# Designed miniproteins, single chains, continued (2): the designs that were tried, part 76

Each design is a single chain, and the fold is of that chain. pLDDT is the mean over its residues in the fold that is shown.

## One batch from the design tools (miniprotein)

Design m6628
Fold by ESMFold2-Fast:
Structure m6628 (fold): chain A 96 residues (1-96)
Amino acid sequence: MEEEIERLAEEVEKAGIDYVNAMAAGDTDAYKAALKRLNEAVDRLTELVEPEKRPEIANIYVATLLRAVADLLEGNVDGAIQSVKDGAERLKEVAL
């Protein structure tokens, strides 16, 4: 279970970074594909955690996406990537 949580957190980070880079580039097909991967990884992570942890997983995911989008609107791609990395690490910590 720990190895699967770590793998899913790594996929959240990778898919989230791909999502940020695709949005910054204006690549609609790429960001949709990355967002699908991101949602699938978060859904799988949510299935692995105790029911009482699920609201916290959802709140971290939503907060992470809102911060990343806010940074992208300001042209801060590096800040958006950092928000994704921080969010993925926090998801891992809560899920473990």
Scores: mean pLDDT 86

Design m6629
Fold by ESMFold2-Fast:
Structure m6629 (fold): chain A 59 residues (1-59)
Amino acid sequence: MEERKKKIEEKAKYFVDAMKKAGLTKEQLREYADNLIKDPRFKELGEAVKKIIEEEEKK
């Protein structure tokens, strides 16, 4: 049941890590995630990216 969500979260984590290594700030990552959310094809990925960024800040 949760396999699709888990795969999307794993891809989102990989993407966030890759972009952080490329020198992107948390603010830039949020802007990117918001842009993904506006596209219906990438809404779930964008939401997962944004959630990862917010959860990382609350640790």
Scores: mean pLDDT 76

Design m6630
Fold by ESMFold2-Fast:
Structure m6630 (fold): chain A 64 residues (1-64)
Amino acid sequence: SSVVRRVAIHDLSEVVGEEVAREIVRLAEEGRFEEAKRLLLEHAPDVFSEEKAERVIRDLARHL
C-alpha cells in the first residue's frame, strides 16, 4: 500500500502536479472515487478521457 501510494502520487504529479496528485490519492483512500476521478479530469482533460480516468482510479483503489 505505501509503495503503491508513493508511485501513484509520483506518476500523477507528472500530469496534475503534486498538490492535486496528493488530493486524488487521499480521496481514493477515503473511498471517494467519483470525486477523485472528477479532480483528475478537471486538471488533465487533455491527458485523460473519462474512461481512462475511471480505469486509473479503479486500479488505484484496488491497490490502496
Scores: mean pLDDT 82

Design m6631
Fold by ESMFold2-Fast:
Structure m6631 (fold): chain A 105 residues (1-105)
Amino acid sequence: NAEATAQGYENLADYYKKLFDEVDAEAERASKLTPEETARVYRQAAEEMKSLTDKAVEAYTNAANAYRELGDTEKADEMEQKAKDFKAEGDRRISRYEELAREAE
């Protein structure tokens, strides 16, 4: 049903956000490695987090469109806001790892 489709996209977006948080947590542990390995892990984490951010934003956007088709404007606006908030949060965390990678020698 259409409601299940909208919820499915919302659940998919939440799943990508969870994967993003897992990549972030794994990258934080890289500070225990050599500087060269730390820089490499941080660069790889930034790339993976960027991909996951794009996927989560796309899924929230698809959820918003599905809720809008159902006439649920409130839920559609909520999903659009979640997409914007996560994009901003994701970009900040990605930038942090890109900077930490440059600092690691």
Scores: mean pLDDT 87

Design m6632
Fold by ESMFold2-Fast:
Structure m6632 (fold): chain A 94 residues (1-94)
Amino acid sequence: SKEDILNKTKEFLRKAIELLEKALEQGLDPAEVVREAFGINVPELTKEQLEELLKLVRDILDKIDAGEMTLSQLTLEMGDLSLFIATQGKVKPL
């Protein structure tokens, strides 16, 4: 169901936020952290790119919590997030 997909996505994003926040606090390798959180392999990622990623993930979660997200919009937003990670921040969501 739509609610089931949204709830599972929120759980995934909350866990990702927790891991990204911990990584920034503890100075963990950003590339290793995004591999663990998102399953996307990148050779390197900067602390600044990790901070930008955390902001993007929080923004998506906030939109879901506000009830502003359709499944189609969620698919596009999650796709944009994956593309941001895979391109090491070269492609940014608008």
Scores: mean pLDDT 85

Design m6633
Fold by ESMFold2-Fast:
Structure m6633 (fold): chain A 85 residues (1-85)
Amino acid sequence: LQAALDTLAALLEKIKAAYDSLPPEVQERLSAMAEKARNDADVRAILREIGRESGLLTDADIDQLFAAYAAVREPLLAVAEELRK
């Protein structure tokens, strides 16, 4: 669990750095895409575009982000349920 949380945090910082490196016009376009995002495929498309425009984020990074998120989601929900008891 901790390793997956650490991976998630590191990848989120990498995504933020990549997005912050982009020209304002590209950031505006990506923000418009984000407002229309409804599912994981839409989010993956936005992240791939950030990677493509910045050169700082790879498809492997995106796959790792979603794998880390999936790994922490179920254990965190289980902990929340135990804490309610």
Scores: mean pLDDT 76

Design m6634
Fold by ESMFold2-Fast:
Parts: sequence; C-alpha cells; structure tokens
Structure m6634 (fold): chain A 78 residues (1-78)
Amino acid sequence: GRLRAEEERRRREAEAKRKAEEQKKIIETAKKLMKNAPTPEQYFVYGVAITLAKEGRLDEAIRLLEKTAGLTRGQILE
C-alpha cells in the first residue's frame, strides 16, 4: 500500500522534472531558430512549436522542429 504510493509519487515527480527541462530546451531552440529563419513561414512554424511545448505537447513540438529545421531530437534537447 504505502510503499507503492511513495514509488508512484517519486516517479511522477521525476517525470514532471524531465518534461519541464525538455520544454525549456525546446522553447530555447525554437527561439534561436526564429532569429535565423529567412522566411515568415518558418518564423510562424517555430512559434507554433513554442506553443505546443507550453501546452505540454513536447513530442509534437520536437517533430515540427525536426521537419522544419532538419534537426535531430538529440540536437533540440541538447
């Protein structure tokens, strides 16, 4: 009972921390890409990626950056 509840709590805390760190990295990468984007269409897509990251849709934000900027997941999260 109690032992399982503590393990579940620690798992939820670790997951929340990881998601917060990934969200920060995605937003930072998207902002850097926006500064170097030569077209308004790319600026718009990077803005959408920031919005998705803020909504907790991290995998979708990463996929948008991979497709639009040609970056890998590792490069976005580095």
Scores: mean pLDDT 78

Design m6635
Fold by ESMFold2-Fast:
Structure m6635 (fold): chain A 84 residues (1-84)
Amino acid sequence: DELVKKLKELLDKALELAPEELKPLLERIKELLERAINSEDEFEREVDLGLAEIELGILKIIGAPEEVLELLREALDLAEEILK
């Protein structure tokens, strides 16, 4: 519960700091991580986490701000911890 709340706070902060043009990609990451933490199927969780990692990689390649990338990395790591 507290970890899920922290995850949402990290994602919301990343969205706040993100350039408008990149917000759709961050919203996609948020959707994928929320699906992962709410899924009852281990395979679906792993797929959604993997897709979020790919989207984060794309953001790095296209030059998203470092502070946004750091918040998203923390969010992905926290989602993995929630699912542990």
Scores: mean pLDDT 85

Design m6636
Fold by ESMFold2-Fast:
Structure m6636 (fold): chain A 88 residues (1-88)
Amino acid sequence: MEESRKKAEEAFKEADKKLEEVKKYAESGKDIEKAKEYYKEGMEILGEAAAYAAEKGDEETKEKLLEYRDEFGAEAIEYIDEALKKAK
């Protein structure tokens, strides 16, 4: 329980950092592929933390991580989509 929560805290912090990188590279329009890489990294970090929480029987922490992952994904995709529209 404590380990899964600690891993979740770290995953949230890393995902926030990845989201900032997605926004930075997407808004620059110069390196959209790098923005996509940071998006994938953030999704993986949150997914792995959620899987770990599930394995430990910490369903509450798993649900929180999956909710955050959905929010992260939606926001990151929006930045990337806007950058791609401008690149066309």
Scores: mean pLDDT 82

Design m6637
Fold by ESMFold2-Fast:
Structure m6637 (fold): chain A 66 residues (1-66)
Amino acid sequence: MLEEIKRKEELIKEADRLLQRGALAYFNGQRDEARRLFDEAVKLAEKVSPEIAERYRAIGERILAR
């Protein structure tokens, strides 16, 4: 139980970090890098929860749609 909780916490922390890096990459004009980072964040989030993955996907899509 504790190991599973820690793994999920680590995955979410990494996914959040990737999401933030993606947003920064987009702000710097690096759209391809932003897309890759958002995709990686969604993949990690999917290992924890479909709901979290959907939220991350929506955020990335909104940023890239500008």
Scores: mean pLDDT 80

Design m6638
Fold by ESMFold2-Fast:
Structure m6638 (fold): chain A 90 residues (1-90)
Amino acid sequence: SRSEIISETAKELGKLLDENVKDPKKLTLLQFQIASILTEVDVLLKQGVPKEEVLKRATKELEDFSKKYNLPEEATKKLLEILKKGIEKL
């Protein structure tokens, strides 16, 4: 189901953040940013926005926050891969 795909995507993204972010407060903030992006993805898809447009928007938002919070480039690449895979399944 859609809810299962979103939940699984959130778990995979959360695991990657946990492995790459050692500060618990920063980890919590980044997990909130991921949850916000996935919520927006679900809302836009329910409103009939084309998947290609949603993917482009979510990708940009993830890239922007990765830069803002100084995530390593390799971690950002893996987060983008997981996010894109999740959205493609929706």
Scores: mean pLDDT 84

Design m6639
Fold by ESMFold2-Fast:
Structure m6639 (fold): chain A 81 residues (1-81)
Amino acid sequence: MKKILQAVGYTLRGIGAELDGDLEAARADYQAAIATYQDIIAELEAQLAQSTDPAEKERLQADIEALRSQIARLQARIAEL
């Protein structure tokens, strides 16, 4: 949970930097958000591998897919800076 808030914080900082015209700071913040989401995905994948509850597995898979989608959006935004 705390890492998700950290990734969101980096994304908001990146947006603020982008609006201020600081594209270097925006890239750095978006890249930090991506790295944080990748760390969260690795932790969720480890939990998925150890889970024996089908409902928990489905929730973990959905969370991983949502985070991968968020990374893709941030990568696209960086490419357009």
Scores: mean pLDDT 86

Design m6640
Fold by ESMFold2-Fast:
Structure m6640 (fold): chain A 66 residues (1-66)
Amino acid sequence: MLTREELLKRAQELIDKLKSMNTPEAKELIERIQALIDLYNKADGEKKESIFRALQAEIDEAEKLL
């Protein structure tokens, strides 16, 4: 299981790689990941944990594209 810090670092690294691809698919994934990070930062308690799991799933899917 990734720590919060490791997950956010991986998310940022993936966003940077996706930006370099300059495709519509990469842009959509960046928007999804960024939206989940924003939701995670605004969320409280148990809701924060469910968003964290959703963010992990999006990162795993984005890594398959790279």
Scores: mean pLDDT 78

Design m6641
Fold by ESMFold2-Fast:
Parts: structure tokens; C-alpha cells; sequence
Structure m6641 (fold): chain A 81 residues (1-81)
């Protein structure tokens, strides 16, 4: 089992001022960071996080989960025009 995974990112391409919804599933509690800033703490299971993109360019989303199988880290990139 993956322990941490991204299920959906919508929209897949964002414009400045839009909100990107990230849906993820984790086997343990998770923390979500955007460009190194903690924005959300999530319980185990499926959860959604809303990320408002205020600046153009590349933004890094880091998800860190502590699962029974160990610590899992996942990174995704969001680009905004």
C-alpha cells in the first residue's frame, strides 16, 4: 500500500487568483506545505486542501504523512499563469 497518494488536482493548470483543490489519501496524519509554508494538517484517510494561487510561476506542494509503515513524503508542482 502507498500510505500517501494524490487522488486529484483540479484544475490541472491554474491562473493567478484561482483556487486549486488537491485531494489526497494518507494512512496516517498529514501536513501540507506550499512553498515551505504549512497550510493544513489533515487526519488519516481522504481529504481535500484548497490552495489559492496568488503569484505566477511554479509552486511546490509538499505533503508529509506519518503512517504505520513509516514517514512518507510527496511533492507536486502547481504552475500558474
Amino acid sequence: AAGLGVLRIEPPKAKVGETVTLTLRASGPAEVYVDGKLIARLPPGEATVEIKVEKPGKHTVTVRARTPDGERTLEVEIEAE
Scores: mean pLDDT 80

Design m6642
Fold by ESMFold2-Fast:
Structure m6642 (fold): chain A 83 residues (1-83)
Amino acid sequence: MAYLGGPQKSLEALLNFARLGIEAGFDEIIAQYQYDTPAQGEEVKAAMEKLAAEYGWDVRFEEQGNILTITLTSPAAAAEKAA
């Protein structure tokens, strides 16, 4: 089951949300972050890629205006999508 969250207030809150979902045993985490500048979007992407790498998870990004949707997928769920 996916762990779903609305727009997070800060990068720290977003990282904590993602970690909680991973540690709770979810296989997919979907979170959003609203940024004011492209630089903030790139910082969030870099931080989420680093977090995903720490757990061996996949990360995907989708942008709509100034809202970044982040999808983190476990290795098991990623393998099922590849098959």
Scores: mean pLDDT 75

Design m6643
Fold by ESMFold2-Fast:
Structure m6643 (fold): chain A 107 residues (1-107)
Amino acid sequence: TQRQNEILIEAEITMLRMYVWVFKQTVKKDPKISNKEVVEMVEKILKQAQKIVDTANKLKASSSLQNQIKAELQDIKQELLKVMKEKGLPQSKIDEFEKKFDQIILK
């Protein structure tokens, strides 16, 4: 049903927020984490975000739920950009990820 599909999407958003929390904790607790490992973790989060948007479109999620997804992804984008900047990733890599998130959010 439409309601069951929306609950499933909300569960996927909750799981994405858990992955973002794991990412933030990993970077905070491992000062020796490489820029390559940080990039790989952000790319996995980006793929999960894309999957949520694709699922919402496939299941014809309501406009209210689609707006909720966009708001959540904007917040996640800002949190990830901040962590990457504080970790000292090259600005070109940060700009690349910002552009990729914007492409997902604007779909």
Scores: mean pLDDT 86

Design m6644
Fold by ESMFold2-Fast:
Structure m6644 (fold): chain A 61 residues (1-61)
Amino acid sequence: SGAEELAKARELLAEAERTGDEAKLLEAQNYVVRAAALGEDEEARALGKEIHALARRLGIS
């Protein structure tokens, strides 16, 4: 469900914030896209902004 995808995205984002792990950040983005497709548009948009902010901080191209 969209809620499960959001929960997984939040977990992965928290791991990426703690570790700087770029692969975890990319996994989080994939779950955000799935959550949006399942109708969690507002939450997915907010989480996507956090992912992009961390990506910019980590220098991911």
Scores: mean pLDDT 84

Design m6645
Fold by ESMFold2-Fast:
Structure m6645 (fold): chain A 66 residues (1-66)
Amino acid sequence: LGRLARSTSQAIAAGRATYEQNKSGTEREALIAAGQTFENTLLSLGGSSGVAAAMRKGLEEEAEKL
């Protein structure tokens, strides 16, 4: 339980950091970059590919509204 929660939290933190670094550009670009960082970080930590895909899709859908 703790290991999976830790991997997901770490991936969320990495995605948020990427968003913060890229928010000086367009919000759309920042969201796409955050989604990619989340997916790459979660997969590198052995996390769920399904969770990574769902988060990326959600961020891409939000970016399309901009």
Scores: mean pLDDT 71

Design m6646
Fold by ESMFold2-Fast:
Structure m6646 (fold): chain A 81 residues (1-81)
Amino acid sequence: MLSVEEVKAIGETLIATIEDPKKLFEQFEAWLALAVSLNVPLEVIKELADKAIKKLEEQGAKEEAEKMRELREKVEKDLAS
C-alpha cells in the first residue's frame, strides 16, 4: 500500500520531470485517479493540481491548463458529495 507521502512524491516527480504539456496532463490525470482511489486528502490533491496548472501555464499550454482546472473542480465536487 502506498502512503500519502509516497503518492505525493510521485505527483511531485511527474510535475518536476515531464516537460511535454500533453504528457504531463495525461500522466497527472492518471495520478489524480490513483490519489482518489487511495483516499489521499483533498487538500494534498488540490496542492499538486495547482502546481501542475502553474507549470502548464508557465509553458504556455493554455488548453492543458484549462483541462487540468476542470479536473481539479470535478475531483473537488466528487469528493465533497
Scores: mean pLDDT 83

Design m6647
Fold by ESMFold2-Fast:
Structure m6647 (fold): chain A 70 residues (1-70)
Amino acid sequence: SAADSAIEVLDVVAEVVPELREEAEILKEAIRAGTVDERAEEAARKLEEAVAAHREEVLAAMAAKQAALA
């Protein structure tokens, strides 16, 4: 599902940017609960900025995870 895919991406981002693990957890919980509060919106913005800053590392980690599953 789209929710499962989003959670998987958040797990990868938390591995690349471990200082944002708490924000990733907040957003994962919001996705699972089907609710978005101000805390989840703030976490999403920080994660979006981190993904933009670490785009190559995130893409490489996602590709490595996909290759490991093949």
Scores: mean pLDDT 79

Design m6648
Fold by ESMFold2-Fast:
Structure m6648 (fold): chain A 68 residues (1-68)
Amino acid sequence: MELAKKLIDTIINAAKYAGAPDEVIEQLKKLRENPEKAIEGLKSLLPQLPDFVKNVAEIAIKILEKEK
């Protein structure tokens, strides 16, 4: 739970730095409030993320899958 929120916060910061659209940032913030949906939501958002952020999100998904 806590780990999912921290990983999503890291992705949000990376996405802001990379200039991702506000709509994508808003969807990431919604996932932060629903960490149970983090893996599914991050996978759905991957195509909309800048390349650098996509790599960070893929690593985060693998970490979250291992925690289950």
Scores: mean pLDDT 79

Design m6649
Fold by ESMFold2-Fast:
Structure m6649 (fold): chain A 56 residues (1-56)
Amino acid sequence: GPLTTASLAMQAGRQLGDEEARELGEQGVLAAQKGDYSTAADYAVQAGRTLHEKHG
């Protein structure tokens, strides 16, 4: 779900030293914790795109 995807993106950003991807993933986790799964999914997608563009 959105929480899991955002958490994985945040961890990947942290592991790769990508502050932008980490921050986007963290915002997704925070949104999911508030029950805003639509916003969480948006941030997870943005974090994934950032990771793919810089590290894919």
Scores: mean pLDDT 83

Design m6650
Fold by ESMFold2-Fast:
Structure m6650 (fold): chain A 63 residues (1-63)
Amino acid sequence: GTEVTIVAKEDQVGRSENELTLKKGEKRKAVVLKEYPSGLVAVELLETGEKRLLDARRVEIIY
């Protein structure tokens, strides 16, 4: 996957343990694992090694 910086466009709470919780403007370094047709993106967070889902419409992904 490609290493990226994820920046939250808005406050968001994951609906499950598999979904990423972010505050507006929060930055995370991650590797993109898979993009889904629904607009969900599976990422691996570099800081923790955790795999999470996020909504691509609610974040900026910086390559």
Scores: mean pLDDT 78

Design m6651
Fold by ESMFold2-Fast:
Structure m6651 (fold): chain A 103 residues (1-103)
Amino acid sequence: LTEEEKELLKNILESYEKAKKEGKEDEFLEVLKIFIEELLNDESLSEEEKRRILKLIYGALLYLKEKDPDNEALLKLIDWIEETVKFSEEEKKEGLEAVKELV
């Protein structure tokens, strides 16, 4: 992972924990969804760069699901990303393992 990728993952995880303490986890997940949609439509990034970043974000969401399995909004966001990006099983594993190394 690059330092920028580590910072992105750390910010997602820390922002989710802060939002959850404030009862705003669903609002945070909606903001994250908007960020993902903007990333998907960013013409300045290659498909490889987009896919790499999305894989890391997806890994962070899978990690959060392990810690908070009953969050319906989190589950819906994960399902939406899976339908939209269609990651391979290897990409899903790589994303989750990258996040677990940081925590």
Scores: mean pLDDT 84

Design m6652
Fold by ESMFold2-Fast:
Structure m6652 (fold): chain A 81 residues (1-81)
Amino acid sequence: SSQEEEALKLLQEAGKELQELKKKLEAQGFSRDEIKEALIKKAEELTKKLEEWAKENNWSPEVIRFVKNLMEMEIRSIKEE
């Protein structure tokens, strides 16, 4: 559906922002732990932004849950690095 397509697009944009932040912090010489902390905070901010936007646009609870779960998996992946 159009909601799933929008969700994938927003998730891709969120992933790009996280990748760009990681690259910027690595170039600035931040430690692995500092980079992890910054990426987790950014991912949490993006998750909240996506959830708020989805609710405002009357997305189905299932699609919102799907997006939230994927973002939570990304946060766990960052923590495990």
Scores: mean pLDDT 85

Design m6653
Fold by ESMFold2-Fast:
Structure m6653 (fold): chain A 80 residues (1-80)
Amino acid sequence: MPLLLKAVDEEGKEVYVAVQELKVGEKVAILDSEDGEITEDNYGVIKEVEGDKKIKIERLADGKVITLTIEEIKEALPKL
């Protein structure tokens, strides 16, 4: 089922992550808000998953790896 993660980055910024499955190798969209628009610059790939607590994502736009602390996991709407 598609998921919407509420998370905080290493700088303390709140972000939302839209993903089909919380699994290494999955493509994700990183959003500034729950209802934010997905642009090509927002895509990443999951590199590491630490249960339901932390994920590492490589941003496709700049190749940077970010570590996110997961605060909440919700079922996303089927459109993502």
Scores: mean pLDDT 75

Design m6654
Fold by ESMFold2-Fast:
Structure m6654 (fold): chain A 64 residues (1-64)
Amino acid sequence: DKLLQAGQLAFDVTRSGISSTAAIEAVRLVLSGEMSKEEAIEYAGKRFGRTGKEAAEVALEKFV
């Protein structure tokens, strides 16, 4: 499951539940077609801050 793997990767790197949530949400939004990769990264940054933006960038590069 790409969503679970993205969340686990973000948590392992940052030790943050916010990073895990941001990574999962960003990957889901792009895979569902609701957002582009660029839009999902900016959304994660606005909603979860810098840590969430970085987690979204890493997860989208690896799983999308």
Scores: mean pLDDT 75

Design m6655
Fold by ESMFold2-Fast:
Structure m6655 (fold): chain A 94 residues (1-94)
Amino acid sequence: MEAEKLLKEAEELREKSLLEYAEKLGEAEHGTDGPLQTPGNALEYAEDTINHINTGKIKPTSEEGKKVEKEARETGKKIEELKKEAEELKKKSL
């Protein structure tokens, strides 16, 4: 019924979660808000950070960082599921 709403929800969740999890990971691993301290491209930097976690290029060493990684992976799965559901709705609407 509402493929556009699901895609918008997925993008909003992705953007918000990228900033949140990159900030939490920066605090947990480095004691700073690392990604949010990048003035010109905070969202891009947050996206790269989360992508490196999801691809295994970055491995959190603290317990707090490991919790953030797990939470980021779960959110990533939810975003992909919303995108797949939206694609199925698009196919049915045509």
Scores: mean pLDDT 63

Design m6656
Fold by ESMFold2-Fast:
Structure m6656 (fold): chain A 89 residues (1-89)
Amino acid sequence: KALELARRALEAARRALEAARAGDVAKAIAALLEAIGALIEAERLGCLKNPNVKETLEAALEACRAALNGDLEAAEAALARAEAALAAI
């Protein structure tokens, strides 16, 4: 379950960055909400006590927020951190 939630958040972050590059604010917001949902579920299930799961979810949310703010460089950096953390799960 933890790996599935981390993957869901990472996929949402990728969609947010793609949407931001296309100027699709509504799609980027939808992706942020998906990532937030994954974080809330992970917290309820106790998955955040795994540092790699926590880092993946937090970095994915950071990527979504940066993408929504138009900071594509910060979004790409946060996405890379999320990918590295997921690989360590």
Scores: mean pLDDT 83

Design m6657
Fold by ESMFold2-Fast:
Structure m6657 (fold): chain A 113 residues (1-113)
Amino acid sequence: SKDLELLEEIEKIVEEGFKKVIELIKNNKPIEEIIKVIEETLEKMHELADKYKASEEVKKALVEVNDVLLETAQKILEAYKNKKSKEEIIKIAEEGKKKALKIIEETKEKLKK
């Protein structure tokens, strides 16, 4: 399925994006670098969906994934502003990753039926 292949590529983009975000947090990199990675992840997802003419079901899933990534970025920004621990900020990133990947997995399962 073209939609399944597209979702697998999007899943890889999301996983790589969150891996970079968590590594930046672990290495005490500035918040601006973290937000840039999230923005680049969103851009890559949208470019891929446009290039491959994503179906309405995939587009709906991408809106939900986009919302999770933006909410996660806002929570990380707020945590940095409030000088939260590195461990707390990593937990925010891990929770965002879990939510985004769950949306992709549930969409893949619907398309297999």
Scores: mean pLDDT 88

Design m6658
Fold by ESMFold2-Fast:
Structure m6658 (fold): chain A 86 residues (1-86)
Amino acid sequence: MEELGEAVAKAVELYLQGKLEEAGEILSKTLGISRARGAMAIASAVVLLKKGEVEKAGKVLSDILGVSEEAGRAAAEKAKEVIEKE
């Protein structure tokens, strides 16, 4: 859970810098998924987190990344901290 949360937080930071390809790559390396799938997960989660919808962001991360809802929620909470710093 902590490793996933850190990877998602770093991917969100890269996405906010316009580095979508690098954001997808960090999740690809961490979870063994495609770079495109990682990028899609981050883009979808960031839209929801910017609206304050943390629970929905966690559910989307869970569904796209193939992780538990608890792991997705923990990752979304870490990502929210990155977005709130902007």
Scores: mean pLDDT 81

Design m6659
Fold by ESMFold2-Fast:
Structure m6659 (fold): chain A 88 residues (1-88)
Amino acid sequence: MTRSEKILELSAKAAEYARQAAEEIRRFLKDEPKRAEELARRLLLSSMDPEKTGQVAEELREIGAERAAELAEKAREYAEKATKLIKE
């Protein structure tokens, strides 16, 4: 596997986990749709920014959205791995 192929695979995994986290946020915050959409949008737009995905994961833990937080942390991990390979 080339470095570029590995970056694409890791980026795809980051995007996938970000989408799963966004869906979970919308389910958890169904009674707060404005807040749900803001958090989901921040996560989806920042799926390749590990600092921003980490910030959303922390906010999700603070409100008790544990499953959404775990998915957001997975997105952060893959985004971090992809970003490190890009910077090498």
Scores: mean pLDDT 84

Design m6660
Fold by ESMFold2-Fast:
Structure m6660 (fold): chain A 78 residues (1-78)
Amino acid sequence: TLLEMLKALAQREAAELLAEMADEPDEVKARRLKEFLERLTKSASKVLSEEEVQEIVDAVLAQVEKLDPRLAALLRSL
């Protein structure tokens, strides 16, 4: 489905962003991921329901947790 494709694309973009930031401090990683999620939410909310937008956000956060559990915990505390 379109939603499944968008979830996969968002997860891939988040993983690529984390790879680009591999040598950055956790504070920089958290800030850039927060900015990514804010941009994603604003763009997706124009064409998707609130529930579908939340599914995409949850998929991205799950991907971050798989790759960097400590960073995922920091994002949840912000």
Scores: mean pLDDT 83

Design m6661
Fold by ESMFold2-Fast:
Parts: structure tokens; sequence; C-alpha cells
Structure m6661 (fold): chain A 83 residues (1-83)
């Protein structure tokens, strides 16, 4: 289903961010290179990664991150219902 595809996309992006975040002191240049490689295949995934990274950098709680994920999935599902 479209909802399942949206969930899978967002969860994949979240797992990438969680892996980056679990390596404190990782070189930001290396992080950017990894994101750039992902963006060559899926620019939507990079948008989600950048959004989640921004939330983490700004000290967002796990609940705030979960709220963002749920809101983004809702937005992806609703894009098909605008017409």
Amino acid sequence: SKKQQAINLVNDAKNIVDNIWSNPGMDMRKIQQQIDKIGQKDPTKVFIINSLMSLRINGASNQQIDNFINDYIYGLVNRNKLR
C-alpha cells in the first residue's frame, strides 16, 4: 500500500540517521558524502535524513522525532488525495 511504502521510506531514513548519530565524533564531511550518495538515488530520503539530523542537532526528544515521522507519513499519504 502507499501508506506502507511511506512507512518503509521514513523508517529507512530514520535507521540511517540513528546509525550516524550512534557514532559521536564522526567527521561531518564523511557524513555529508554518505548523504550525497543516498541523494543520487533518492532525494526524498535525503530530505527526511536532513530533517531528522536537524531535529537531533537541536536536541529533539525521541517523542518529538516520532511526532515528525508520523506527521511526514501522513503528509506522504495525503499527497495522493489532493484531487
Scores: mean pLDDT 75

Design m6662
Fold by ESMFold2-Fast:
Structure m6662 (fold): chain A 86 residues (1-86)
Amino acid sequence: MDEELLERALRAGAIAAALAALKGLAEGKDVETAKAALKEIEATFGPEVIAEAERLYADGGAGEARLKEEQARLEKEFEERGIVIT
């Protein structure tokens, strides 16, 4: 397996999860769960991932669209290598 591909997938997933949690916080949806998720992501991947998610949230969708495209690309690459992400 390509360590770079795995690292990119994990990072993209963490940023996507942080972005979803930030949106939940902004909309007042399940605030405690969103705060817990952000704390766990920061503890695992570092504050840079949270900062990037905040930047994507501030971009108003353009950055989020790019992140989703990157995740879809990585998922396809994993499928081509026989790795299934559930």
Scores: mean pLDDT 73

